# Designed miniproteins, single chains, part 43

Each design is a single chain, and the fold is of that chain. pLDDT is the mean over its residues in the fold that is shown.

## One batch from the design tools (miniprotein)

Design m1468
Fold by ESMFold2-Fast:
Structure m1468 (fold): chain A 72 residues (1-72)
Amino acid sequence: MLSEEERKEVDRQIENLENMAKDLPPEVSKVLEEGIKEMKKMVESGSPAEEILKVAEEAVRRAQALVQQQQA
């Protein structure tokens, strides 16, 4: 189960991804929205903070890859 501090950190990362999605094209923002949904589901299932934060990291990585492909 997440501690109060771990839950706060996860919620902050979700908020960061939501803010990032607002500034990106729809195709890229969908990847971040998918990551946010997975994070919220993992919080409800009692997953470790490290695993939830890995999902956030993966979503950011996919978004960056899509942006880079548009420049290639």
Scores: mean pLDDT 80

Design m1469
Fold by ESMFold2-Fast:
Structure m1469 (fold): chain A 85 residues (1-85)
Amino acid sequence: SVDQRKKRRQQVLDKHFDDIIDDLEKIWKISLSPEQKNEIKEKALAEKSAELQYLHDPAEVFNNSDDKIEALARYLASISYFKER
């Protein structure tokens, strides 16, 4: 059902959030405080849109973004959205 899909989306972000962020820190060569990681999680869960551009070239979108935390939050929301179809 739609409700079960929404719950799975939130569970994917919740259970794998730290691992995904840690991988992104290594790949994109950034360092985030625990407070910044929590902000990214909250923004990702609140994000109501997903953009194909973030999945096509997330590193380019991240590097060209003035707000790196917002860019990471939108990337996580997009991954979660497209993983659920």
Scores: mean pLDDT 65

Design m1470
Fold by ESMFold2-Fast:
Structure m1470 (fold): chain A 71 residues (1-71)
Amino acid sequence: TQRRWDDDIIRAARDGDVDRAVDILNRMIDDGIVPSGRTVRTVATMLVRQGRFDDARRLVRRARDAGTQIT
């Protein structure tokens, strides 16, 4: 289950559709599934590269609160 979510997020990120990647990540957390640290870092890095630092911080904090290990 988590692997399928991760695959969809990574595809959206590779396509440059960061908003879709963020949406999928948020739905994953809302469904009680903990995203992987790698997946969260990939999306957060894209947000940072677009200058969306507040969105990146919010995403990382939310993922950590859900149980994701990010350092």
Scores: mean pLDDT 81

Design m1471
Fold by ESMFold2-Fast:
Structure m1471 (fold): chain A 101 residues (1-101)
Amino acid sequence: ELVKKAEELLKKDPNSKEAARYYYEAGIQYLNDGDFEKAKEYFEKALEIEPDNADVHAALGAAYLFLNKLDEAIEHFQRALELDPTNANARALLRVAETFK
């Protein structure tokens, strides 16, 4: 399990970027399974380790969008674009979120 691997890494190094990657991958799996609350939780755990990761902000925005939390989704997509203006997922999903206004 990705989460178990992340937890084992964090016992040795609380700032493990590898653990952040496993949390991000777990979040993506939950997002694909339709468990948007768990996806949100694991993306938030990844950001605790890497707060400036544009890909994680874009993914967290997607989780908020599927939870019908439009303002929070837009905020995270905007943060992803602030960190990386070339982030295609954040640009595409921000445009989608704007259609639900």
Scores: mean pLDDT 87

Design m1472
Fold by ESMFold2-Fast:
Structure m1472 (fold): chain A 86 residues (1-86)
Amino acid sequence: TDKFVKDALAGVESIENAKTAEEAVGGALRAIGSIIHARLVSEESGKATAEAALEAAKKAVENTKNPIAKSIAEALVKSIEKILKD
């Protein structure tokens, strides 16, 4: 669980610091990939990783200055929220 949370959070940090759309998309894909991998290991690990990534992604929406990266952070929030819904 910890390693997946760490990788997902690193993906979100890449979005906050992104200077290009490519960097921001790469960060989002890293975060989603970490959630999916965690879920394949266990349902609990997937949920914990998704919850941590969601919290970080919401803060990234507030902190991200680049408009394209901010939009990608917003899309990531919505994607993770859907993953966490019943």
Scores: mean pLDDT 84

Design m1473
Fold by ESMFold2-Fast:
Structure m1473 (fold): chain A 62 residues (1-62)
Amino acid sequence: PLSDEQARAAAERIASMDERGRVAALGSLAKASGVKLSWEELRELAGQDVEALAAFIKEVTA
C-alpha cells in the first residue's frame, strides 16, 4: 500500500503525461491490481484531476 504522499506523487507524474500515456499507465496499474476497467472508464479516469487519480492509485494498491 502507498502513503497519501506517494499516491499523490504518482498521480502528479501520470497527470503530466498526454492522454495516451495516462490511459496506458492507469490501465497497467488496474491490470496489476486485478481491477477490471473498460477502455471508456480508463479514458474518463485519465481526464480526472490529481486528487481523483491519487485516490484511485491508493485504492487499487491497498
Scores: mean pLDDT 80

Design m1474
Fold by ESMFold2-Fast:
Structure m1474 (fold): chain A 83 residues (1-83)
Amino acid sequence: MSEEEKEKIKKAIQRYSELYYGKPFSEEEVEKIVEKASKEKTNPPVPQDQKGQLFRMSLEAEGVPEKYWGAVWKAVEEVLKEK
């Protein structure tokens, strides 16, 4: 995962957070998500519900390659569970 791809992911997850939760993620949460996603070797499916749709739209809007979408989704869910 390149630095350019990491920056796109940061923008995408902040867009998703604002759309779904009404607030941005903290800088610490964003860094944890990107670190987990960059280490993820699988691309698990993103859910087909409204939450998953807003997430996919956010990644697509920021130009994140589809091969990372499942890894980023898994990282977001794992970081939010650790709250």
Scores: mean pLDDT 81

Design m1475
Fold by ESMFold2-Fast:
Structure m1475 (fold): chain A 80 residues (1-80)
Amino acid sequence: EEPALSPEEVQAAIEHLEREIAWLEQQIATETDPAMKALLERALARKRQILARLRAGDLAGAFALMREEQAWVEEQLDKL
């Protein structure tokens, strides 16, 4: 089951990701803990990758990366 998004919904998703990327860039700029900074930089890289897929019209690829990122976040939380 692949969600069909309207152009307006795709644009809203892009704007949401751009806002999240800006927030992560601010967090990275003020973070002093190397381990946390590395984690934030990984999250930034993943969100940029998802954004690139959405902009290319590759919705299936974008959703696959989002699912992979969610699984990775859950794995990291299990280690805390």
Scores: mean pLDDT 78

Design m1476
Fold by ESMFold2-Fast:
Structure m1476 (fold): chain A 72 residues (1-72)
Amino acid sequence: SIDDLIADFEAVVDAVTAHVARVDPAAAAEIEAIRAEAVARMRAAASLEEAEAVRDAAAERIQALLDAVLAA
């Protein structure tokens, strides 16, 4: 379900943000902004497939931020 997808996404982001906040609070804030936007878009999605596409796009954006933090 979309609710299960959102719950799984939020659990992963909670774990990521807890680690990132210790090293780069600005990056953690940006990840939280991506989370908020993605969750709202997933809740507004017309189908599970559309919600999955939103989740995948958000995960890609978060991964790019993590790669930048790790490179610093």
Scores: mean pLDDT 86

Design m1477
Fold by ESMFold2-Fast:
Structure m1477 (fold): chain A 92 residues (1-92)
Amino acid sequence: GVRRNAETGRRGGESAAKSKTAEGSSGGALGAVGGALGALLEGRRRGDLEEGRRGAEEAAKYAEEAAKKAKLEIAKSGAEAGAKGARAMAEG
């Protein structure tokens, strides 16, 4: 349902920020993009493209906020890249 798609997107964005802060640079950015993509694909499977897009937008928003809060340069760069990717997916 709608909740699952939105939650998946949100977790993707949040995962990107947390992974970048705690681990390496690649995993976090992929988390945000993966979350947005997952939300979009799930929305498509359910016939609710708009719901999938909502989840992707939520993921992008979460990743953007996380990027602003990140203090480590490597974490910030990765989170910003993930947020930008997730946002492009939400719009496209």
Scores: mean pLDDT 60

Design m1478
Fold by ESMFold2-Fast:
Structure m1478 (fold): chain A 70 residues (1-70)
Amino acid sequence: SMDEERMRGLIDDYLKILSTIKDPKQAQDTGDLLIAALDRLMKRLGVPESVREELLSELKTQRDKIVSEK
């Protein structure tokens, strides 16, 4: 759906931001805030639970990879 595509685009933007943060703890803490923000946004937009869980899992997995590479 268009909403899912828009949320995936937002995830890509968030991951780019996290990649620019040099400190692993700052990247993790910022990632936690962005994950919470995405969850709240998707709930307000009425995104189905299954799609929300998939997108949040994707963001968390990619965030963990970025943090581990620092």
Scores: mean pLDDT 86

Design m1479
Fold by ESMFold2-Fast:
Structure m1479 (fold): chain A 100 residues (1-100)
Amino acid sequence: SELEEELEKLESELLEAGARITVLEARAREITDPEKRERALEKLREAREYYRKAQDYLIQARKAYQAGNLEEAREYLKKAEEYLKKAREYIREAEAIIRE
């Protein structure tokens, strides 16, 4: 189904985002400038928080889908996508700081 394909796509995108946050957290911890390190880690903390919210909504979307509540599943999927978009914005901000 189209909704199953959208759920699988979001699951893949969340795995990629989570892996990217982990790599960037490791890189940020190696920054010798304390101010730059703190700025990068703060952005990654925000990215991780929105990432976790996206994961929680994806779990809710999957549960609703399996129960046959397709409208509820679409609403949770939409929320998961919104939070993943926010997480990606903070990932990009952290990457920009690290590249300074």
Scores: mean pLDDT 92

Design m1480
Fold by ESMFold2-Fast:
Structure m1480 (fold): chain A 86 residues (1-86)
Amino acid sequence: MLKYEITITLKEPVDPEKAAKVIKSAVLSTPGVKSVEVEAISEKEFKVILEAEDEKAAELAAENAKTAIENVLGVEVEEVKIELIE
């Protein structure tokens, strides 16, 4: 497993606790993802640390998080950054 950091920036503020739960659920449901921690930096910015089998699994996790945010929270995602950290 490789360790990735995903930073998600939203166009509009959300409830951080609700958003963190939505993001965590979407990322954990992704095939090839083993563990997830979500930290709300602000009402618009979230940091996700995950263990994934490869970069494709991390990219799919980011896409699933974006889709869940837009469909469940009704807010557009401004930016998603993915970085390999370990």
Scores: mean pLDDT 86

Design m1481
Fold by ESMFold2-Fast:
Structure m1481 (fold): chain A 95 residues (1-95)
Amino acid sequence: LIEEAKKYLEKGKEAIKNFDLEKAGEYFKKAIKLALEANTEEGLKIAAETVQLALGAGLEEMVAEVLGVPLEKLELMTARGASVEEMLKLIKEVL
């Protein structure tokens, strides 16, 4: 789970670098799901990092779907430049 989550996170980063937002969304979605499924502190940190990167890339809709949170909340967090620490708090609230 953790190693697979890391693999998809890296694929998502590479997709962003190549301007492939569709693939980035797919990879980040898999990374978040696998990281949360691991149910570990390391998994929560990977999920938080992935969420922060996804929001920075304009993938708020995918994050809202995966975490089950209102899109508006994520848009506001993106607009104010929310940190990985803030993403970690959000994830802990929805688990």
Scores: mean pLDDT 81

Design m1482
Fold by ESMFold2-Fast:
Structure m1482 (fold): chain A 61 residues (1-61)
Amino acid sequence: SPLVEEMNRVVADYQDTQDALMGRIAATTDPGEIARLRAEMRGVVDDYNGRLSGLMARIAG
């Protein structure tokens, strides 16, 4: 199913993005940069949950 393939890409992109952001947090000692990256990670989680829920609804309906 094209929708299942899109879901798999969304999951993979989410994992890659989170891994990259976690790596950047681990590599920095700047509190401002850490705060910015943590806010970005929260935004990525929120976006991922919205996209996944929308795709699951389209697959089911």
Scores: mean pLDDT 85

Design m1483
Fold by ESMFold2-Fast:
Structure m1483 (fold): chain A 87 residues (1-87)
Amino acid sequence: MLSEEEKLAKEAEEMIREIHRASAVSQEAALAKFEELLKFIEEKKVPKELAESIITYVKQLIDSNRNLSEEDKAAMKAKLDEVLKKI
């Protein structure tokens, strides 16, 4: 991997950890951090392969999250798929 891709991957990983921590505090905070991650992927023009990797990891964390409803999980995954289509 190129060093720029590694840097983007680490920034995304940190944002994902913030979403997970926020979900333990409030659903609204978790959703706000999630929207920040979506903007990051779109605005930074993350390479498709790295974006797919990030999205896969986020989907796994959403599935493992006990605080989110099944409807919220489905909606969040749909938003991730839409972002991936734009890349």
Scores: mean pLDDT 77

Design m1484
Fold by ESMFold2-Fast:
Structure m1484 (fold): chain A 100 residues (1-100)
Amino acid sequence: SPLEEAAKLLDEIIELLDEAIKSEDPEKMLQLLERVRELVGKYAQLTGDEEAAKRLMGLLLRAEHYVRQGDLERAKELLREAKEEAERQRRKLLEMIKKS
């Protein structure tokens, strides 16, 4: 099911975001964020939910900017927001799967 595959992508996104939030290594954070951006793109293709993907991508790009500037505190605040958004989308998606 495309929706079940999308839920698995959100699980992976949430795990990678949690790892980035716990990191103090800017290079590792940037590598994790690159992987998250790829997964968000795949999520958009599977679901057609361009608005959710746009919100996630906006938070990720802003977080990446702050990592590159050395402001890890602001980057982590944005990554926590991205994680909360991904968790909201996952709950919504699981509810849609149950109704199918």
Scores: mean pLDDT 87

Design m1485
Fold by ESMFold2-Fast:
Structure m1485 (fold): chain A 100 residues (1-100)
Amino acid sequence: SMLEEKRKELLKRLKEALEIMLKESDEPEEEIAIGIAKAAGAEMLKIKAEEEGIDLSKLSKEELEKLGLEAAEEMAKLAEELGELELAELIRKGIELLKA
């Protein structure tokens, strides 16, 4: 399906971004985890909103944050299913840090 193709393409882009961050960034792992989780959540939420006809501009900041974390968790699950364990672990670590 088109949704599955978009999710897999996003996962590939997140993996490439993470590889660059881990090799070139002097940021601590916690900051990399937060960054990748935010990117995963925002981009996945955009994909879901387009498929479900949700107008994100009508949502509160609190609703956007909650949906973003849920979308990031969906990307972490997809990463785990496809064997991208390091990406999945860092996305989940970032989610937990963002909840704290």
Scores: mean pLDDT 85

Design m1486
Fold by ESMFold2-Fast:
Structure m1486 (fold): chain A 59 residues (1-59)
Amino acid sequence: SDEQIERIAEVLAALLRDELLRDPEGTAARVRRYLTEVQKASEEEAERIIRRAFEILGL
């Protein structure tokens, strides 16, 4: 759901802030893999979460 995507994005932005700011592309690739392979999120959901985390951090 949109609410779950927002919550996950906020948590990821907070926990991985330094990594996302230092290596946004590499960190996003690793997060995408974790979300799809471990959390079983769809590719679309993973992309929405990552995009929202970037927006929260002003990237």
Scores: mean pLDDT 85

Design m1487
Fold by ESMFold2-Fast:
Structure m1487 (fold): chain A 100 residues (1-100)
Amino acid sequence: SLEEIIEQLEKLIEEVDTLLNDKSASDEEKTKKAEELLEELEKLFEEAAKYFSPDVKKILLDSFEETKEDIKKIKDPDERLEELRTLASGLRGLLEELLE
């Protein structure tokens, strides 16, 4: 459901915030977790896209693919996590508007 996707996005954002504030986490651990969270976010975008018109679905998924490739080019794991957080928050906002 749309509400379940929003809940999963909130959990993903909480994981990003926890990792960004974890002074004991290595750059390698942050990079690996960022890659895992990006894959999870991709699945959430695909599920969310089912709730939009075909034209909006195409724009949403095309925009995600472009942003995903940009995120993969970021070498700093904290910057990568911050961009991933921004992308997840953006999707959450769009889905919250759809529930109104």
Scores: mean pLDDT 86

Design m1488
Fold by ESMFold2-Fast:
Structure m1488 (fold): chain A 93 residues (1-93)
Amino acid sequence: MERSRELGRWVLERFEERRERLRPVAEEAVEKIKELGLLPALEEQLARLGIDPAEADAEDVLLALEGLKTRGINPEEVEELMKEISEKIKELE
């Protein structure tokens, strides 16, 4: 039967590999959010979700953008960004 420690190491390695593959997607998304002037709104939304903006991954950014869209903050631009991020995540997995 699996040992929790061995399973935990395997999960951590896979998580780190995926996080590293998705790092460019998260970085590019944040740059586009800055260009749209939405960085303070994104950081506020991440804080509301209990996510540290400095440690936010691409999926955390998508979740925050969905919250911004629901609040009516630049919904058209946010939806286009969400689509672009989702497509890039799909391409890298």
Scores: mean pLDDT 74

Design m1489
Fold by ESMFold2-Fast:
Structure m1489 (fold): chain A 79 residues (1-79)
Amino acid sequence: MQQILDEMSEKYTEEAERVEKYGEEEERKKFAEEAALEYIRRLVSLDEELSKLFEELVKKGKPLEEILKELRKKYAELK
């Protein structure tokens, strides 16, 4: 799980940079963020605590970068 969250953070950064060259800046950032949030939701659905934390952070309007950081921290605490 931790390695997957690390890989997702790196992959999201790379994909965000790639999407950066298409459309408007605001539209590109929103698209990348929505896609990443959906992907993360699917991955954390296997863990009740991570899923709950993810949904709470989304409801609070936290940026994707902070959501990933909190999920990584929470995963480390679950060991």
Scores: mean pLDDT 70

Design m1490
Fold by ESMFold2-Fast:
Structure m1490 (fold): chain A 61 residues (1-61)
Amino acid sequence: AKIDEEIKKFLETALERIEKKIEAGDRSVQPLVEELLDLALSQHNEELARKAQELIERIDK
């Protein structure tokens, strides 16, 4: 569906931006990554959910 494609694009773009912020040392994005994980799981997108979880783990180190 059109809305599902828009949500997927949003998730991919948001996760890429957050990944760059984490690489720069910005830990304040953790609540945003957790929300994106929940959204990816609700969309049954295992690949994006796994990426969000990996980003959360990187923040916790």
Scores: mean pLDDT 79

Design m1491
Fold by ESMFold2-Fast:
Structure m1491 (fold): chain A 62 residues (1-62)
Amino acid sequence: MKELIKKAAESEEKAASYLTGGMLRAIADGDEETLKKLMEIIRKVEKTPEEKRSEVLKEFAE
């Protein structure tokens, strides 16, 4: 999960793809905790201006 979030932080254009891929994998694995965490990250990113999205994602990767 942290590695996926870090990749999303490094590529604004691909952030949605990385986060969506993580959610699909969490669903397939039955990992409800990871799914909830990824949903929380997406909600925070949506509320964050583009310029600061990478910083928010890095915070979750730590």
Scores: mean pLDDT 71

Design m1492
Fold by ESMFold2-Fast:
Order: sequence, then C-alpha cells, then structure tokens
Structure m1492 (fold): chain A 85 residues (1-85)
Amino acid sequence: AVPSPEQLDIETEAALVIIRATVAKKAAEKLSDPEVRQKVNELADKAIEYAVEAANEPDPQKSRELIEKAKELVDEANALIDAAE
C-alpha cells in the first residue's frame, strides 16, 4: 500500500531535514573551533535521528512533532555555524 498524501509530505520533509543536517555537518568541518564542530555534529545527528523516526512513524501527528524537533535542531546547528565565523 502507498502512504497517504500527508505521510508522503512528512517523508519528504524528513528527507529534507536529513539533507540539511548533512550539509551542516559538512560546513562544521571547516570551522576552526573543535567545540563548535562537536556541538554542530551532535545537533545534526540528533536531527537525523528524529527525521528517520518521523519517516517510520505510522501516526502522522507524532511524525509532525518529530519533524518539528528535527527542524529546530538543524536551525540551532546552522545558527552556531553562522555565529562561529
């Protein structure tokens, strides 16, 4: 069976979060401060974890909550990169 349109939208958002988190990890490799690099990697890894959980969650409401948590973590990682240099 094919997922519902809502579930497909959630899976698409999850994939986008994973891409954004991966880009953040790559950007962090160029940062001179190892503590900032570590924090960005921790935030990005947690965002990927929530996005993967959301893609596999059968309850659309729970999936949306996981996606929002993942987005917040990626936004925090990007803010740290922007503030670093």
Scores: mean pLDDT 83

Design m1493
Fold by ESMFold2-Fast:
Structure m1493 (fold): chain A 58 residues (1-58)
Amino acid sequence: SEADKKIAVKKQILEGMKMISDLGIARAQELGDQELVERLQENQRKAEEEMQKEIEKI
């Protein structure tokens, strides 16, 4: 269905976002910047919540 296609695409976008965020967090950890690590983790969490809400509305 069209809804299934939209869900699949949004899930793939979410997975890509997680991969990019994980890389950014790893780089911040290498720098020893704990404040940046925490901010990046919070930004990732909020972005994931927003995408999940969009998936739930389909």
Scores: mean pLDDT 84

Design m1494
Fold by ESMFold2-Fast:
Structure m1494 (fold): chain A 70 residues (1-70)
Amino acid sequence: MSEEQKQAALEVFRRAASQVLSPEELEAALARLEKATTKEELLDIAREIMSQVYSPVTVRALVAELERVL
């Protein structure tokens, strides 16, 4: 994945997660996502984190939005 695609995905994740994660939890989550080297790895990490705080329906919608920018 390109740096531009990765930064776009991190921005989408940050906007959604900032409403439900503490600033410290958000920073830790973004650090994990920043280490992802493939689209699949980034989506898997995001899905794992989001599944802890959102319903399955919301997680699926957010993953689809991330996949759209990747």
Scores: mean pLDDT 80

Design m1495
Fold by ESMFold2-Fast:
Structure m1495 (fold): chain A 79 residues (1-79)
Amino acid sequence: SWLELVEAAGKAALEEVKKAAKEGNIEKAKLELERFEALADTLIETARKQGAPQEEIDAMEEIKKKYIEEMKEIIKKAE
């Protein structure tokens, strides 16, 4: 499902952000966040174009927001 795809993408990106932050590579952590945001936006737009219900689109947006907020917090704590 689209929800499983955005969740999997978010989990993978979050682990890359955690790794980069632990290594002190804040620039890489920020780049991984930006890459996830772009990927999530592409998945959401593709789901919308393929006629996914609004409830599924809204749920994808919430998953995107959740992972971005978690990534931003990790980056902030590492700065």
Scores: mean pLDDT 89

Design m1496
Fold by ESMFold2-Fast:
Structure m1496 (fold): chain A 87 residues (1-87)
Amino acid sequence: SLEELFEKIVESARKLTTELTKGLLAAHPDWSDAQLRARMEALVDSLVAMLVRDLKEKYPELSEEELERFRERVRAAMLEAIDEVLA
């Protein structure tokens, strides 16, 4: 189902963000928490924009409201993953 696809995309995005944040933290132990967050948030925004664009192209029947809810859901999960790594 479409909801199962959304759930899998959100989970995959969350896992990717966890690994990227851990990698960035390991590569830059001298960076402040603010610098790490800023870099990761910029990457999250780019990835979310790409995912929403791909979803819109593959499922043109999705409303702008449904796409916005998906965007907010995936972004929130990715930002939570950053917070968990940097806690």
Scores: mean pLDDT 87

Design m1497
Fold by ESMFold2-Fast:
Structure m1497 (fold): chain A 84 residues (1-84)
Amino acid sequence: EIKELQEIREKAINGEPEGLVKRFVLMLKNLDVSEEDIKRAEELLEEAKKKGADEVMKVIRELQGLMNKGVSISEALEEIEKKL
């Protein structure tokens, strides 16, 4: 296993905001999400990081919930951006 991926996973498990952001962004890249939408997600999560780990978790949870319901990442990002 790549050491960088393991460190990201460990930071996410420990609730560190940076680890949570990096893990979610990596997931989006693996889903072939557009570079524009990945950048939007990174910007949204950087704003959430300023409010702490709980806000990062909330944003990721809401985005994943919408995607699991069949909402596109672009539409999910727009909806969450309106709530921040």
Scores: mean pLDDT 74

Design m1498
Fold by ESMFold2-Fast:
Structure m1498 (fold): chain A 78 residues (1-78)
Amino acid sequence: DVRRVRSIFVAEILLTSMRLSQLGVSPSKVAEASRKMSAYGDQLIQKVAAGELSADQAVAQFRAKADAIMDETIKEEE
């Protein structure tokens, strides 16, 4: 269900943005991380809509990518 997957992605982006903000990451870096997650999520949603990927597979791949983006953003903290 594309609608369910989109809702989960939005929630994950919001939670990651909150965590980065709590760690003192700048608003511009938080916005950059959110944009990267959103772009990746859009690609996964297109694959789910095309039947190439299940909803559960898309959610798992998105969470793994969100964790990687969060780690990269923290490492680049200036």
Scores: mean pLDDT 82

Design m1499
Fold by ESMFold2-Fast:
Structure m1499 (fold): chain A 88 residues (1-88)
Amino acid sequence: SEQEEARKYARKKGLDEATFLELRYLAMLSQEDIFDLIDAYANSDPAAREALLDELIAKAVANQPFLTPEQVREHLDLLRRLVALREG
């Protein structure tokens, strides 16, 4: 499936599972291509990664007017917690 290919591609680019799930969620909400987001994130330094995430959250909220930036960030935190529970 495209989702499994994206997961493999993220791993090849050195992204952890939590980061992949966050980017997948933001891609879905913002209507961005997941492979483009994986490349953008992987090719960015830490400051550029934070700026990219902030931009994607803004795009997600613009595309999903029933969501607030706080609700998007809460869901990202939930995804990180779920990965930690599976791996711990």
Scores: mean pLDDT 86

Design m1500
Fold by ESMFold2-Fast:
Structure m1500 (fold): chain A 77 residues (1-77)
Amino acid sequence: AEAELQRLKEELNEALQNLYKAILEKDDKKAEEYAAEIVKLLEKSPELVALYQEMLKNPALAKYKEKIEELLKKAKE
């Protein structure tokens, strides 16, 4: 259980970093793919939601918070 949660935290970090890079590169297809991956991770482990919210407090990510949230909302549809 604990080891799986640690893997999910690492996957969330990588997916969010990849989403940020895709947004900067204006690669809409990759951004949608990484947003879907983040949604899947958060649905698999609701405990990751708190970590996700803390990651968005990073000033670099905070600038894109609204776009990230929009992409995640679209991925849930």
Scores: mean pLDDT 80

Design m1501
Fold by ESMFold2-Fast:
Structure m1501 (fold): chain A 60 residues (1-60)
Amino acid sequence: SEIDEAMQLITEAVAKISGFSPEEVRLYQQLVRAGMPPAQALALIEQGVPVAREALRRLQ
């Protein structure tokens, strides 16, 4: 359901974003807004800011 999906996204974001820098949080938000699934966006941030930025550029 939409509620279960929203709760899962919040849980994943809280679990991973609590360890993120402000730059990582911003990149995560930009990747998701660009159409990337949240789980994939989180995985890219975990690989590093340069990897996430390159992925964002390719989505534009």
Scores: mean pLDDT 75

Design m1502
Fold by ESMFold2-Fast:
Structure m1502 (fold): chain A 90 residues (1-90)
Amino acid sequence: SEGEKKLRELLDFLTYTFGFTPEEILANLDKTLYEVLKSKFGLSAIPIIGILAKKYGIDSREAAKMTLLEFLSKVSGLPREKIIELIKKY
């Protein structure tokens, strides 16, 4: 589906550009995008959120407060259960 393609493209972007593993993504689904990125990149979290938010047409302040799962859901249009399934198969 188009949503599955969008999720795959976002997962590729997170893994190949930012060095996240699928296991790391699954472990951090309930943390805010800001907490996840600040833990991995420190002060670079804010500009990275800006890049992600702009790429997917989401307000950067809104994106920062979303959980990682909520962000993946908003970008893909997929339900949360389907997102978890597809990450596990990635």
Scores: mean pLDDT 88

